# Designs tried in a protein design run: designed miniproteins, single chains, continued (4). Part 73

Each design is a single chain, and the fold is of that chain. pLDDT is the mean over its residues in the fold that is shown.

## One batch from the design tools (miniprotein)

Design m14519
Fold by ESMFold2-Fast:
Structure m14519 (fold): chain A 100 residues (1-100)
Amino acid sequence: RKEEATEELIRRGAEARANLLALFERYGLTEFGEEMLKRAEEAGKLLMENYFEGLEKLEELQRELYEKVSEVGSEEEAEEAVRWLRDTTLGFMAELARKK
């Protein structure tokens, strides 16, 4: 069901966001993380208003996050962080869609 799918995206997004925050705190990237999450929320809004532009922004954010986490941690952690960023962005999008 559409409602169940929306709630699932919101739940996964919340969990992913918590995991990202923990990763950023672990590596002393709190400021970078706050800016990244703000941009992820903006990308989520953009996905609703202009899907292709939203995808481009999300891809840029994923690339920046992967490079940053790969430098301070491992490539495996960078791959996990990118998945969490995607789920976080989709969660923000779903939350906005639910409020409409």
Scores: mean pLDDT 83

Design m14520
Fold by ESMFold2-Fast:
Structure m14520 (fold): chain A 94 residues (1-94)
Amino acid sequence: MKKLEELEKLEREYEEIYEKFKEAEKKLKEQNPDFYVPETTYKLVEEGKELLKKARELVEKKQPGWEEVFAEAKKLVEINRNYLLPISEKALNY
């Protein structure tokens, strides 16, 4: 049960970061229609989501190895939280 709670919590954190970033992008594009977001930014977000899906599948199938996949997803969430979220919040509060 604890592992499912951690997965759900991390998934919610990922969705929050992603939604705030999308709102910031929309606002920035309204100010400058030529505003560009590097593909690498979206790749990092998508990679973390895919790792979370894989971790959840392993937990649901009662397969070993989910902890390693979860740790990688958590690392990417922390990178996104520390890098993308402050940028998004600054843009949204401007």
Scores: mean pLDDT 71

Design m14521
Fold by ESMFold2-Fast:
Structure m14521 (fold): chain A 79 residues (1-79)
Amino acid sequence: MEEELKKIQELGEELHKLLENNEPFEKVKKKMEQLKKAMLDAAIKKHKLSEEQAKELEERMDKVVEEELKLAKEILEKK
C-alpha cells in the first residue's frame, strides 16, 4: 500500500512538472496513462476488487483520462 501510494504521488508530481514546462502532449498522455494504471492497481489491492469490478473501474477511468487529455491538449495548443 505505501509503495503504491508513493508511486501515485511521484507520477502526479511528474505530470504537474510536464504541464508546467509545456512538454509535448505525447509525454503528458503517457504520464497520465501511467498514473491511471498506478491508481487502478492501488484500488484493486485496497478494495480487493473482483476482475469484473476492476474492468468496470478501468473503463470509467479511461473515460476520465480521455476527457482530461482533451483538456490538456487544448491548454497546450493555446501556448
Scores: mean pLDDT 77

Design m14522
Fold by ESMFold2-Fast:
Structure m14522 (fold): chain A 61 residues (1-61)
Amino acid sequence: SHASGAQAEAWVRALRPVPGPPLTAEQLATAIAFVRSLRLPEARREAIVAELEAHGRTHVT
């Protein structure tokens, strides 16, 4: 579908540990909002969100 590529990229980026600088609070909030908009099962979506929140907690502003 026309949206699947962008959704897949965001999903993979959210799941994959990012080797590099931590996400800023703004980037983290945007990523979480985007993941919650994805057509994913609730449990998987919340697992991805929890992973992103863990990254944010490690690098607080």
Scores: mean pLDDT 62

Design m14523
Fold by ESMFold2-Fast:
Structure m14523 (fold): chain A 65 residues (1-65)
Amino acid sequence: MEEIKEALEKALNKSDDDAEVLKVLKEIFKKNPSLEDEFSELAQKLLKEVPDNLVDMVKAILEGL
């Protein structure tokens, strides 16, 4: 989980653009497919490639970690 948290924090620090966050999240989930069970709402957005409110969702997840 530390690796994932660090990657998410770096993504947000680099860009507040939902599209850029989408790219980073797709890479993280591709490397860690078990995360689909833990972050189901986020995984669904990645599957549909919808870059809406991803920055806010990631911030909420980081707050919960």
Scores: mean pLDDT 70

Design m14524
Fold by ESMFold2-Fast:
Structure m14524 (fold): chain A 60 residues (1-60)
Amino acid sequence: SVDERIAQLDAEIARLRKELAELNEQISKTTDGKEGSILLIQKAALEGAISVLEDIRRRL
C-alpha cells in the first residue's frame, strides 16, 4: 500500500540522514587531505540518495 511505501521511505531517509550526520562528524575531525576527499565523495553520494528518496516521498 501507499502507507507502507511511505513508512519504508521515511525509515530509509531517517537512516541515511543519521549516516550523513555521522559522516559530517568524521569530516569535521579529519586533517588528512586524501581521507577528507574520500569522505566528501561519500557525503555527495549520501546527499544525492537522500534527495532522490525525498523527491519520491513528495510524489506519493
Scores: mean pLDDT 88

Design m14525
Fold by ESMFold2-Fast:
Structure m14525 (fold): chain A 87 residues (1-87)
Amino acid sequence: KKEKDREEVIKRLQTEFHLSEEEAREVVELFEKAGVSAEELRNMSKGELVDYALEHVPEAAEIIAKTHPAAAIKRIGREFDEELAKR
């Protein structure tokens, strides 16, 4: 169901990037306009999503950077993953 995939990606963006529901929804819409479906976003890792936004969907990257710097978001993600790997 198309709505279900979109809502799942929105929830994931809120959890991984600490975005509001409105911000996460806008990011998904920008990716969809750039030709990336919600299903494709669902299958992307956190790092892949940020890299894709920075390279191909600058408007989505700007929304993410509005709450956190894009570099800080990527750094926080890597540090979190590294800490989990040590446990």
Scores: mean pLDDT 70

Design m14526
Fold by ESMFold2-Fast:
Structure m14526 (fold): chain A 74 residues (1-74)
Amino acid sequence: SIIDKLEEIKKKAETASIEELIELLGEVHKLVQTQDEEIQKFFDEKIDELMKASVDEIKEKFIELLEELIKMLK
């Protein structure tokens, strides 16, 4: 299921480097493209916020994004 894939991505994100986070973000984007317009819009808005984050905050904000996506899909 998509939820299981997002949970696995979240687990990987906990120990990921910035370069690995960018790769995981691409994986999440591909999964989100298969979902409804409301979920896609939410992701696009959160990505804009994430791109404005400092390097020190990016991991925490990415994990928060994943948690909210999982919640929306349940």
Scores: mean pLDDT 81

Design m14527
Fold by ESMFold2-Fast:
Structure m14527 (fold): chain A 91 residues (1-91)
Amino acid sequence: MEEAEGEKTREAAYEKATPAFEAAVEAGLKALNYDEEQLKKMLELLEKQIEEAEKLIEEAKKNKDYELAGKLEAALDGLKKAKAYLEEKLK
C-alpha cells in the first residue's frame, strides 16, 4: 500500500511540475545567445547536473520522499531536453 501511494504521489508531482520545467527550458534556450565554446561549457555543466539529479532522485526514492522524486524527475527531463538541444546546435 505505501509503495503504491508513493508511486501515485511521485507521478502526480511529476505531471504537475513538467509544464513549468518545459516552459522554463524553452524560455532559457530561446534567450541563449552564446558562441559554440560557451555552449560546449554549458553542455558539460548540464551533463554534471543530470548525473547529480539522477543521484538525488534515487536518494529521494530511498527515503520515500516521492513528491521530491517526482519533481526531480520533471527537472531531469528538462535538463535532458536542454542537453539534446545543445548537442543538436553543436553538430
Scores: mean pLDDT 77

Design m14528
Fold by ESMFold2-Fast:
Structure m14528 (fold): chain A 92 residues (1-92)
Amino acid sequence: SMQQARMELFNREYEASLKDIEYIEELLEKNPDDEEALFLSKLFLMGITATLIVMRGMAKKLDEESKKEVEEKIKELEEKLKEVKKKLEEAL
């Protein structure tokens, strides 16, 4: 069903975004004040931000129960992304 396809795509994007966030955090921790590391972190951050917009759009098309689960995962990603943005700003 289209509902199953949307959930599968959402979960794939969610897992990819979590891995990218972990990669940014590791990159910034291991390479403090490195210009290339800061630049790459900004690129990954832009990508994750764009993905969150797509994920929110997909969430609107789900049933009520699936929507709640998806919105909780989006909130988790947004909170992690906010923390990474703060670390990046402090490194500048």
Scores: mean pLDDT 82

Design m14529
Fold by ESMFold2-Fast:
Structure m14529 (fold): chain A 72 residues (1-72)
Amino acid sequence: SGAASGRAGAEAAAKGDAAGGAAGAHQTNLISGPESRKYALKAIQAAARGDAEAAAKYARETAEMSEKNGSK
């Protein structure tokens, strides 16, 4: 699911794995709504520029938004 992929990406990014965070965010972006997509794109862009801290933050936001939208 999108929430599960986003959470896995956020966990990877939190450990300093910007590429893992971007991958998780990308998967969430493919199957989540517009709000989650905004954060997923920011995470991917941050990872592309080498900003692991920003990538981790945005990947975490992406996972949180997907979970909230999925639950209520």
Scores: mean pLDDT 64

Design m14530
Fold by ESMFold2-Fast:
Structure m14530 (fold): chain A 75 residues (1-75)
Amino acid sequence: SAVEEAVLATASRYGTIVASGSSGNILGVLLGGVSDAQAAALQAEIAALPGVKAVRAGPSPDVPGTQAFVVELEL
């Protein structure tokens, strides 16, 4: 979808996408090479994208040194 493409394109400007996947209206993105400040800025940019309802971000428990983003889409 255009919203998923926009989220992934936005994330790719901040760091390396290690993994991504979607289920229903939820898109998960695992991102490496970002500081906490960059992760906060990316979370704010994703939250501002058309078609994004909510975004949650935090360190990944499964891959050390990566940030996990869980994006809820309006579609």
Scores: mean pLDDT 82

Design m14531
Fold by ESMFold2-Fast:
Structure m14531 (fold): chain A 104 residues (1-104)
Amino acid sequence: SLESGINKILTLIEDGDIDAAADLAEELVDKYGEKGDRGRINMMVNFPDFRKYNFPLESKLKGKYRPLLYVYAAIVVLAERFKLDAEQIISQFEKAVQKVLDSS
């Protein structure tokens, strides 16, 4: 399920497997996304004014953690499409990112 996929992404982030998390996010967009979702994800990553939600810890999502900007945008767009609890998912994403940053 999409929820199972998002949970796997969060686990990969906590384990420091950032590139694997981004690859899985791309697979979820391919499987569950509709026409226009990739455009919306790209707008969220590149243009802050198009964000409905602020990116958690955005100032820390640089260098090897930069792919997490895409991961965040992808899971939020898909969560909203499938009527999942986006605020809960955002909170879980922030905790996963904080955990990997604290372990570095």
Scores: mean pLDDT 81

Design m14532
Fold by ESMFold2-Fast:
Structure m14532 (fold): chain A 91 residues (1-91)
Amino acid sequence: MYELYLESLEATSEGLTELVNAVKEEDIEKAREAGERIAETVRKVLEPVDPELAEQVERQILEATERLIEAIEKKDHIGATAALMAVVATA
């Protein structure tokens, strides 16, 4: 269990770094790709333990990623920060 979480943390750490860089660059496509990758990684780790929680967490990360993209498009720095923190807290 803990070993799977450590592997997930390493994989999500890379995805989170990509997401932070996408926010700094205001790159919507890169942000979407990073968010989807984080959601997939977390789902795969949780699915064998709790499939319902895995689906819910994936959905929450994808929803936060959508809000982040919308905030970047609107140049809403506060909304972008809040959405980014939601992805980090959920992953």
Scores: mean pLDDT 77

Design m14533
Fold by ESMFold2-Fast:
Structure m14533 (fold): chain A 84 residues (1-84)
Amino acid sequence: SSLLKRAIEELEEALENPEKYRPEELSLLEFTGRVSTGIRLLRDVLAGKPLSEEEREQLRELLELAEKMGLTVAKEAIEKVLSS
């Protein structure tokens, strides 16, 4: 999906630029861990792999983070994945 690929790119940019995207209440370690996990999960979805319930919960957490970060494409892609 073009949307999923763009979402992964947006999350990778956020991971490379934590000073621009990281919410102040989140530590650098927690930010890096959550965004990296999100990228991995969206890559798995792009590869056609089904998500476990635990992985779906991790995506719900990432959705809230993406909204706080202003990542519109990532938010849209995650919402679409979670609605399927």
Scores: mean pLDDT 87

Design m14534
Fold by ESMFold2-Fast:
Structure m14534 (fold): chain A 73 residues (1-73)
Amino acid sequence: MGDTHRHDLDLLAESQRAHDRAVRVAQTGTPEEARRVLEEAARLNRENASLSTDPFSRRYNLGLARELERLRK
């Protein structure tokens, strides 16, 4: 119920898909491709954290971004 809850869930799903895609490309792609997708996914996850209304959803999105940034090194 409420656009707010749907909005946060949609952002979490988008962030998770971006994270999973970036990790897969980082494992199977070239170093250049890995860097680009990890950077793009981290940026998306930080943006989704800013757009999230629930503090827990914000924290989760930021956690995904930090994990991607850790993989970039």
Scores: mean pLDDT 80

Design m14535
Fold by ESMFold2-Fast:
Order: C-alpha cells, then sequence, then structure tokens
Structure m14535 (fold): chain A 95 residues (1-95)
C-alpha cells in the first residue's frame, strides 16, 4: 500500500488519529491536500476542518492552507464536481 492509499483509507475510516499520525510523519502539502480532498469528496466536512487544524499545528501558514484548498477547487472544477467545489469553498471561508 502506498502513502496516498494509506491516507485515503484513514479518511474513509474517519480515523483522525491515523490521519494526524500520517501528516506528522509526512508534513508536506501533497499529503495534506490528499487528506483534505478525500474528506471533502466524501462530505466529511468536520474531518476536513480537523485535518486543516492539524496542518496548522504542524506549522502550515494560512497562505499555504488557502493554496492547498484553491488547488482542490481548481481540480474539482476541471472534473465538473460541483459538490466538491461548493464544499471546498465553504472550507476556504472557514480558514
Amino acid sequence: MNLLQQVQDAVDAGDMDRVAALLRAHPNATIVGAAVYTAIRQGRMDLARAIVATARDLGFSTAQIRGIINSIIAQARALGDDATVRRARQLLADV
């Protein structure tokens, strides 16, 4: 199992402790972005907010977090995924 699959599996399970452990082991925008995107796609908005809070605790700036969410919005728009675009915009407003 690769790291992205492990992040997706942890988000699918709602296992925030495992998500937080994976983010702490690999504190990079790609892993944070994958976790946030997976939570948003599944409508798990409380989990998406918890992931953002963990990223802040790991030293990600507001600008870096906004950049990650804007990348998710751009990808969802390209795919025609209006539900994910709306959820990502709501998360961006909370940042």
Scores: mean pLDDT 87

Design m14536
Fold by ESMFold2-Fast:
Structure m14536 (fold): chain A 55 residues (1-55)
Amino acid sequence: GAELEAVLAEIRRRAGPGGGAAIEGAVRKTADEFGEEQGLADARRALAALRAAGL
């Protein structure tokens, strides 16, 4: 959904090319296996971790 794509866009912007792609892959795998709500929760945790690291 739109919320997941928005969070993934911000992750790509903050983590850089390699890191962003790795996080996106893991999040999409979680969404495929456990549903979009769990994928979105994982994406939000990853974004919070990047922000906490000053990224």
Scores: mean pLDDT 86

Design m14537
Fold by ESMFold2-Fast:
Structure m14537 (fold): chain A 98 residues (1-98)
Amino acid sequence: MTPRLKEKRELIEEALREVRENRDDEEKSRKIVKELIEKLRELGLEEEDIEEIEKMLETYGVSGALYTIAVILYREENGVSEEEYEELLKQAEETAKL
């Protein structure tokens, strides 16, 4: 695992813990996710991936953003095909609708 990938994973795991602890505070959870997005941008996440996360946050809330982040990280860690990546993004969107 590259140093940047490990740092992204640690930031995501910390944000997930903070969101879980603040699940009844939607405003605070949204702020945590927005701060995570900015940190991921600083670590070199592609602008297209950032835009997808922001779109999911606005459309499906905190859950949509977090599932999208998980799919992007899974792609970076495992080197999935473009077809598999598109399928995972679709599954994240369907899960966020629940």
Scores: mean pLDDT 77

Design m14538
Fold by ESMFold2-Fast:
Structure m14538 (fold): chain A 60 residues (1-60)
Amino acid sequence: MSPVEQALLRAYLADPNAELTARELAELAGVSQATARRELDRLVAMGGVRRTGERYGVVA
């Protein structure tokens, strides 16, 4: 899994309703915001992640 996927899954395990911005996930994953947004948009396209405004959460 990418560092962004790992950060999002860790947040989900702590709180299944967790919704984080690309900036927050980039900081947690240790990557740029551009890299985080690209990875998150890919995960949304694959159906594993939902986007609500600027926030992202795991689809259960």
Scores: mean pLDDT 83

Design m14539
Fold by ESMFold2-Fast:
Structure m14539 (fold): chain A 94 residues (1-94)
Amino acid sequence: SAGEELEKRIEELLKELSKLMKENAPVEEQIKVIEEILREVEKLPDSPEARAKGVRYAIAAAMEAQDLAKKYPEYKEKLSKIQQEAMELALRLA
């Protein structure tokens, strides 16, 4: 289904983010993947199962943004906004 394909895409984006973080890839590239994760989460179907997974994905994105803000203080303002957007998305899906 479209929902299952979106979930698979989000999980692949989370794996990509993990790889970029492990390889110390440029922070801007890591931020781009976090933003892509949030965009795909927003497209998930309005079912209890999809919403529950969406909450988990949004929280994961928020946590990664928080960790990046600690590692890259120069990007703190942008990452704080992303973290806020991710948490607001998680609250909307809950």
Scores: mean pLDDT 88

Design m14540
Fold by ESMFold2-Fast:
Structure m14540 (fold): chain A 98 residues (1-98)
Amino acid sequence: SELKEKAIEKLIEAIEYAQKAIEATTNPEAQKLLFEAQGHLQKAIEAAEKGDLESAIEHARRAAELLEEALKVSDNPELVQKALEKAKEAIKLLEEAL
């Protein structure tokens, strides 16, 4: 599905922004939340690739929640915000693919 492939691209972009945020932050709580978010984004990609769109959406939503929490404590809010935007775009595409 083209929507599924576009969603995977957005999840990859979210991981890339989260990685930049991890590298830029000195706050260990922000790092922990960002690492947990990356784990869920990766699980969302794996689920989407297998065609398990419901599981992909659940993992992407959990990642978005963790990114919103990271945004509150991050010293690099712009990078976290970009990761969150990409995760939300992916969720919308996955929901449209259902």
Scores: mean pLDDT 91

Design m14541
Fold by ESMFold2-Fast:
Structure m14541 (fold): chain A 74 residues (1-74)
Amino acid sequence: SLHEEIKRKLGEVQKLAKELLEKLPEKREEILEILREADERLEALGDRLDDPAAQEEAIAILEETLERLKELLE
């Protein structure tokens, strides 16, 4: 389900962010900014998360967030 995919992607973001904060403390501000922007975009979806279209948008936001975090390793 889309709900389970969102939950899985949230877990992936949290795990990667924690790992990056431990390995790259000098990039803490960039990591936190990426997470803040993701949180703002997800909050803007609000109560719409019962809508499949909003759920797909949430997944896209989380996938983009994962890509941005991975770029910090490059």
Scores: mean pLDDT 81

Design m14542
Fold by ESMFold2-Fast:
Structure m14542 (fold): chain A 73 residues (1-73)
Amino acid sequence: MSPVEKIKEAAEREGIEVTITDDAKNAELPLVITATLADGTKARVEVTKEEQIEPVVRGLAAAGATSLTIEKA
């Protein structure tokens, strides 16, 4: 499973809507996640290691993220 697919699966598990940019579809790490939080604030996180995917997505969900975009770094 690609890093992009892992981020998508983790985010969908938390109920977060995922948008993948065309440049990210076949990209390896690093990837950039931009999440829109419940208050409308945007959080941007660079994921450089596969082990960061689950904790980053869970952290964004805990912060009230409702959507995220995956981009190539």
Scores: mean pLDDT 83

Design m14543
Fold by ESMFold2-Fast:
Formats: structure tokens, C-alpha cells, sequence
Structure m14543 (fold): chain A 81 residues (1-81)
């Protein structure tokens, strides 16, 4: 689980997630987007075990489901601003 994010951390995460969603919409491979998300979470200090679990889950999703997941996550984070 993530700690409570500051407004600045929320904005940075929202921006990063939007870039990942836009990359998927532009035709970037699903696997590359998942790797970029994992790299972002590592930089934010998320435990590797939590990153591994998330990557495993996201890898089971279709491209359309992954886009929907990113859109949902962005909307939820925006509500906290």
C-alpha cells in the first residue's frame, strides 16, 4: 500500500500516468508501458514485492483493460486534489 500523497506528489503521479495512457493510445507496446510504470514506482520508493504483484496483475489485462485501469486511477487521484 502507498502512503498518503502530498498534492505535489499527486500531481506528479497523475502527470506520469497520463503520459503512460497517451503512450498506449499512440500504439506503444503494453509490456513497455507496464515496465515504465514499474520504473516510476521504484523511483517513488514502492517496495519491490508490491511492484512485482502489480506488474503480474497488469500483465493479465488486455490493452483496452490497461487503458481503462490507467483512466480510472487518474480519475481517482484527481478527486484527491
Amino acid sequence: PFRVLSPEELRERIAALRELRDALLAGEPKEAVIERLAAMLRRLGVPQENIDALVAFLSTLSREQLIAFLDWEIEELEKEL
Scores: mean pLDDT 80

Design m14544
Fold by ESMFold2-Fast:
Parts: C-alpha cells; sequence; structure tokens
Structure m14544 (fold): chain A 99 residues (1-99)
C-alpha cells in the first residue's frame, strides 16, 4: 500500500540517522513508520530498531517497551523473519547491558 511504501521510506531514513548517531531523530522516524504501517514485518523491524536507538540514548525503560512492541508486532511472522527480529532485539539488549 501507499502507507506501507511511506513507512518503508521513514524506516530507511531512520536507519540513516541511526548510523549517524542521531538517535532521537531515528526514534521519531521509527515511531512514525511503525504507526503508519499495518505490515507486521515492517512494524516489528521499526520497533526493534527504535529499541536499539533508545538503548544508545541510555533510555532503558523506553528500549524495553520498544522490544515488547517489536515482539508483539512480530507475532506470527515466518521463522526466518522471527530470527532476524531476534537478532535486532539481542543487539538492543547488548547496548543496554553495555551501558
Amino acid sequence: SEEDEKARELLDKGNEYLSQGKFEEAVKLYREAAELSTDPLLRATAYANMAIAYAKLGKEDEARQAISEALRAGDGLPVEEQMKLVGLILRAVGVIVEN
């Protein structure tokens, strides 16, 4: 859908900001992408990357909530997609425990 295409653009821009260390800007784009899309994979991916961004900001409670949202959005995805989602979540957890 047009909404899912727009959500993908927002997710991609969020990923650009994440790579630049612009974590607050990345969170805003990931949230907008997740709220705009009804695609479970896109929503789960946006929430998981939002968790990584929150973890890098030292916002542990917000990161934990984003992990919960990613798991909820990803419920029922194929195993291959679930494994990729778990990888992103483990990365967020790794940042939390490193800080």
Scores: mean pLDDT 89

Design m14545
Fold by ESMFold2-Fast:
Structure m14545 (fold): chain A 62 residues (1-62)
Amino acid sequence: SLEAIRAAIAEVAETGDLSEEARKLLEAAAAQKTPEELNKAGAEASKLLSNEEIRRIRELAL
């Protein structure tokens, strides 16, 4: 659900070693309406954070 995705992003934003820009990108991803758009936004955020953090978000959002 989108609720689970938002919760996952919030957890990673809190525990991850993130820049302010990376955190904003994660928040923007959480606002997306479709999984495809969220994945695209997440890919942009991954340039500023590890792929492990992005994968963690996906796993938590299941």
Scores: mean pLDDT 70

Design m14546
Fold by ESMFold2-Fast:
Structure m14546 (fold): chain A 82 residues (1-82)
Amino acid sequence: MSLDEILVEYFRLLAETLNLSEEEQLARLAQWLQDKLSLPPAEAEALARELLELEKKLLVTREISLDEFLERVESLLRSHLP
């Protein structure tokens, strides 16, 4: 799977989970990372927490731009590709 395909699926997951609790968002994101990047559960949970903090900075606190968010998400996901 290409990084571009992973990013598209990530943004779809983000859109689907925006109305869920933070715990449910974390659980679904961690499971998706395990399935798509073949990460162990502990590493998937750690990456999911980092992604949720970036989502919060973009959507809630408005501390980062969309371009910065995309760059940081891409960098994090790329570092965990096989």
Scores: mean pLDDT 83

Design m14547
Fold by ESMFold2-Fast:
Structure m14547 (fold): chain A 100 residues (1-100)
Amino acid sequence: NNQTTTYNQMTTYYGPDTTNSMMNSMTMSDMNNMNNNMNTSSSDDSNSSNDFSSDNDNYTDTMNSDNSSDFDNMHNNFNSSHDSNNMSDMNDFFSSMSDN
């Protein structure tokens, strides 16, 4: 289902504890958008060990430019210091997504 698919995607990206916290603040619409992007492969064959970056890029394409920038900032924060990421920053990001 949409919640399980979103959870798996976000767990791969952010880890389970952060994912559980963010899931509690997300709307069903946000979850559905993530699930739809994961289910719609653009027939791009990928043998990479991490396909989430491709799915992530496709996901940001469905958002406006401001939200795409916010997502990139979250991604960079995760890659450089995910242990320092907090629920507030993630809630702000997902709140921005919900506005679209």
Scores: mean pLDDT 45

Design m14548
Fold by ESMFold2-Fast:
Structure m14548 (fold): chain A 105 residues (1-105)
Amino acid sequence: RSAGVSIDITVDGKTVTLSASGATAAEVVADFKKRAEELGLKVEVSEVGGALSATATSEDGKTVTVIANEASGTVTMTLQEDGELVARAEAGASEVYAAARARAA
């Protein structure tokens, strides 16, 4: 089982689907990085407070950010163009992340 999100972006005049999925936050971020790099996007990865984040940037000023948070059980992906929010996708991973929350409590 996996949590996944996807968003459509236009790169070099072509509409492509950028997706991220995995059983853990680390797998979601790794999948996103691989797929974004295959599209020629520059990817930066960060971790703060139990959430993993990856940001992919195109030469045309498009930015796609994925945030995977195991404590909240959510994965979010946002697309921005020139600082404007264009699209957002969100998925819950209740069965995968609920066990981690139960053990943390």
Scores: mean pLDDT 69

Design m14549
Fold by ESMFold2-Fast:
Structure m14549 (fold): chain A 98 residues (1-98)
Amino acid sequence: DWFSSMSPEEIREQLDEWIAEQLAKYPDDADVKELNELRRELVELALKTPFEKVKKAIEEAVKEMLPEAKKKENDPDKFATRAELLKKVLEKAIELLK
């Protein structure tokens, strides 16, 4: 696969871009700082872990949280709920990589 021939720095760059795409699916400026810190922790773990495993962990975390996100889509605080769910996704991905 393409990432297997990349340096850790190149893998980090691709991971950052991929995470940014996930963050764009749940835009909420109020939680940008918290999400950025979690993204930083995930990137630090990614430097020590093969990108394929990191990507799989994130995908699994997203799949687990998607039903919850859909249930809360009609909530009056749905924007805060989206940011909180994305935070849980990142925390879950980090947990799966430990």
Scores: mean pLDDT 59

Design m14550
Fold by ESMFold2-Fast:
Structure m14550 (fold): chain A 88 residues (1-88)
Amino acid sequence: SRMEREGRVVREGEAAVEPLTERALTDPSVEERKAAVEALGALAGLVPAEVLLPALERVAAEAPDPEVRALARRELEAVRAIYEALGL
């Protein structure tokens, strides 16, 4: 059913949050770390806010690269706006 497909997409999105967060913090390539942050931002509205927002906050606080932290802060602002607009 459509609800079963939607539930699968949400679970797949939730399952991606922790691996993407770890890549954003630890990948040896700055470009791969930035790509992981952008991928986290792309999950906005597809996973619960209580899962995605703490992940982006962690990257914004803890990423070793100033540019990765700045990107995570921008994505965090955009993602918060999306969840507020969706009432989620």
Scores: mean pLDDT 81

Design m14551
Fold by ESMFold2-Fast:
Structure m14551 (fold): chain A 64 residues (1-64)
Amino acid sequence: SLESLIQKLEEQIREDKKYLDELKRQYEKASGKDKVNILLKMNLLEIAISSTEMIIERLKKKLA
C-alpha cells in the first residue's frame, strides 16, 4: 500500500540521517583524500535524503 511505502521511506530517511551524523564525525577527524571522500559521501547522502523527502510529499498528496 502507499501508506506502507511512505512508512518504509520515512524509516530509510531516519537511517540515512543517522549515517550522515556518523559521516560528519568522521569528517572532523579526517585529512587529505579521506576528508574529500567523506565530503563526497555526505553530499550524495544529503541529495538522497532530499529526493526521498520530495517523493514522500508527492505520495502523501496521492492519499488525499
Scores: mean pLDDT 89

Design m14552
Fold by ESMFold2-Fast:
Structure m14552 (fold): chain A 102 residues (1-102)
Amino acid sequence: APAAPSEAEVRAALAARGAALAPQSQALIDAYEANPEKRNEYLAEYFRLLAAFYREVAARDPDPERAAEAARAAALLEELARMAEEGASIEELEAFLRERLA
């Protein structure tokens, strides 16, 4: 296989990718606030957007500890997306997140 990019280049690319997701994340939060009847659909999309990013970090980050943390974050976000799709309240999602990040 061809040589991989340097660790610094991979980290810079992932940081830029994360920053590029901020407008998309904000648009989903704005949609959630504007359409409370569809809030759980927009929350699920938001969590899946973040989960996809953390899966990319887990696959590409050369630091095994950071990659493992990203993999755990992706799994947590996928579970939050599932809970949101099943109608979980913001309070339930926050409680779940607090317990898992403790």
Scores: mean pLDDT 80

Design m14553
Fold by ESMFold2-Fast:
Structure m14553 (fold): chain A 74 residues (1-74)
Amino acid sequence: SLADTPVRRKERERALAEIPALLEEARREFGDDPVVAKLVKELQAKYEAGEVTDIDVGVLRLAMAVERATRGKK
């Protein structure tokens, strides 16, 4: 559920801690893709402002997965 609980908060903290590595991977793998690059820049700005949600992280991950499927290389 979306109820704010101690467990949910800890999961969010853990997810946020991986954002720098996720942004770096997205830049390295999809730096040539303007859509992913824009999402990376927006997520970086939200992360620095302390406004990132786990939904924002999920959106970037989904966009990366769609790009991988579209390219069909791996």
Scores: mean pLDDT 73

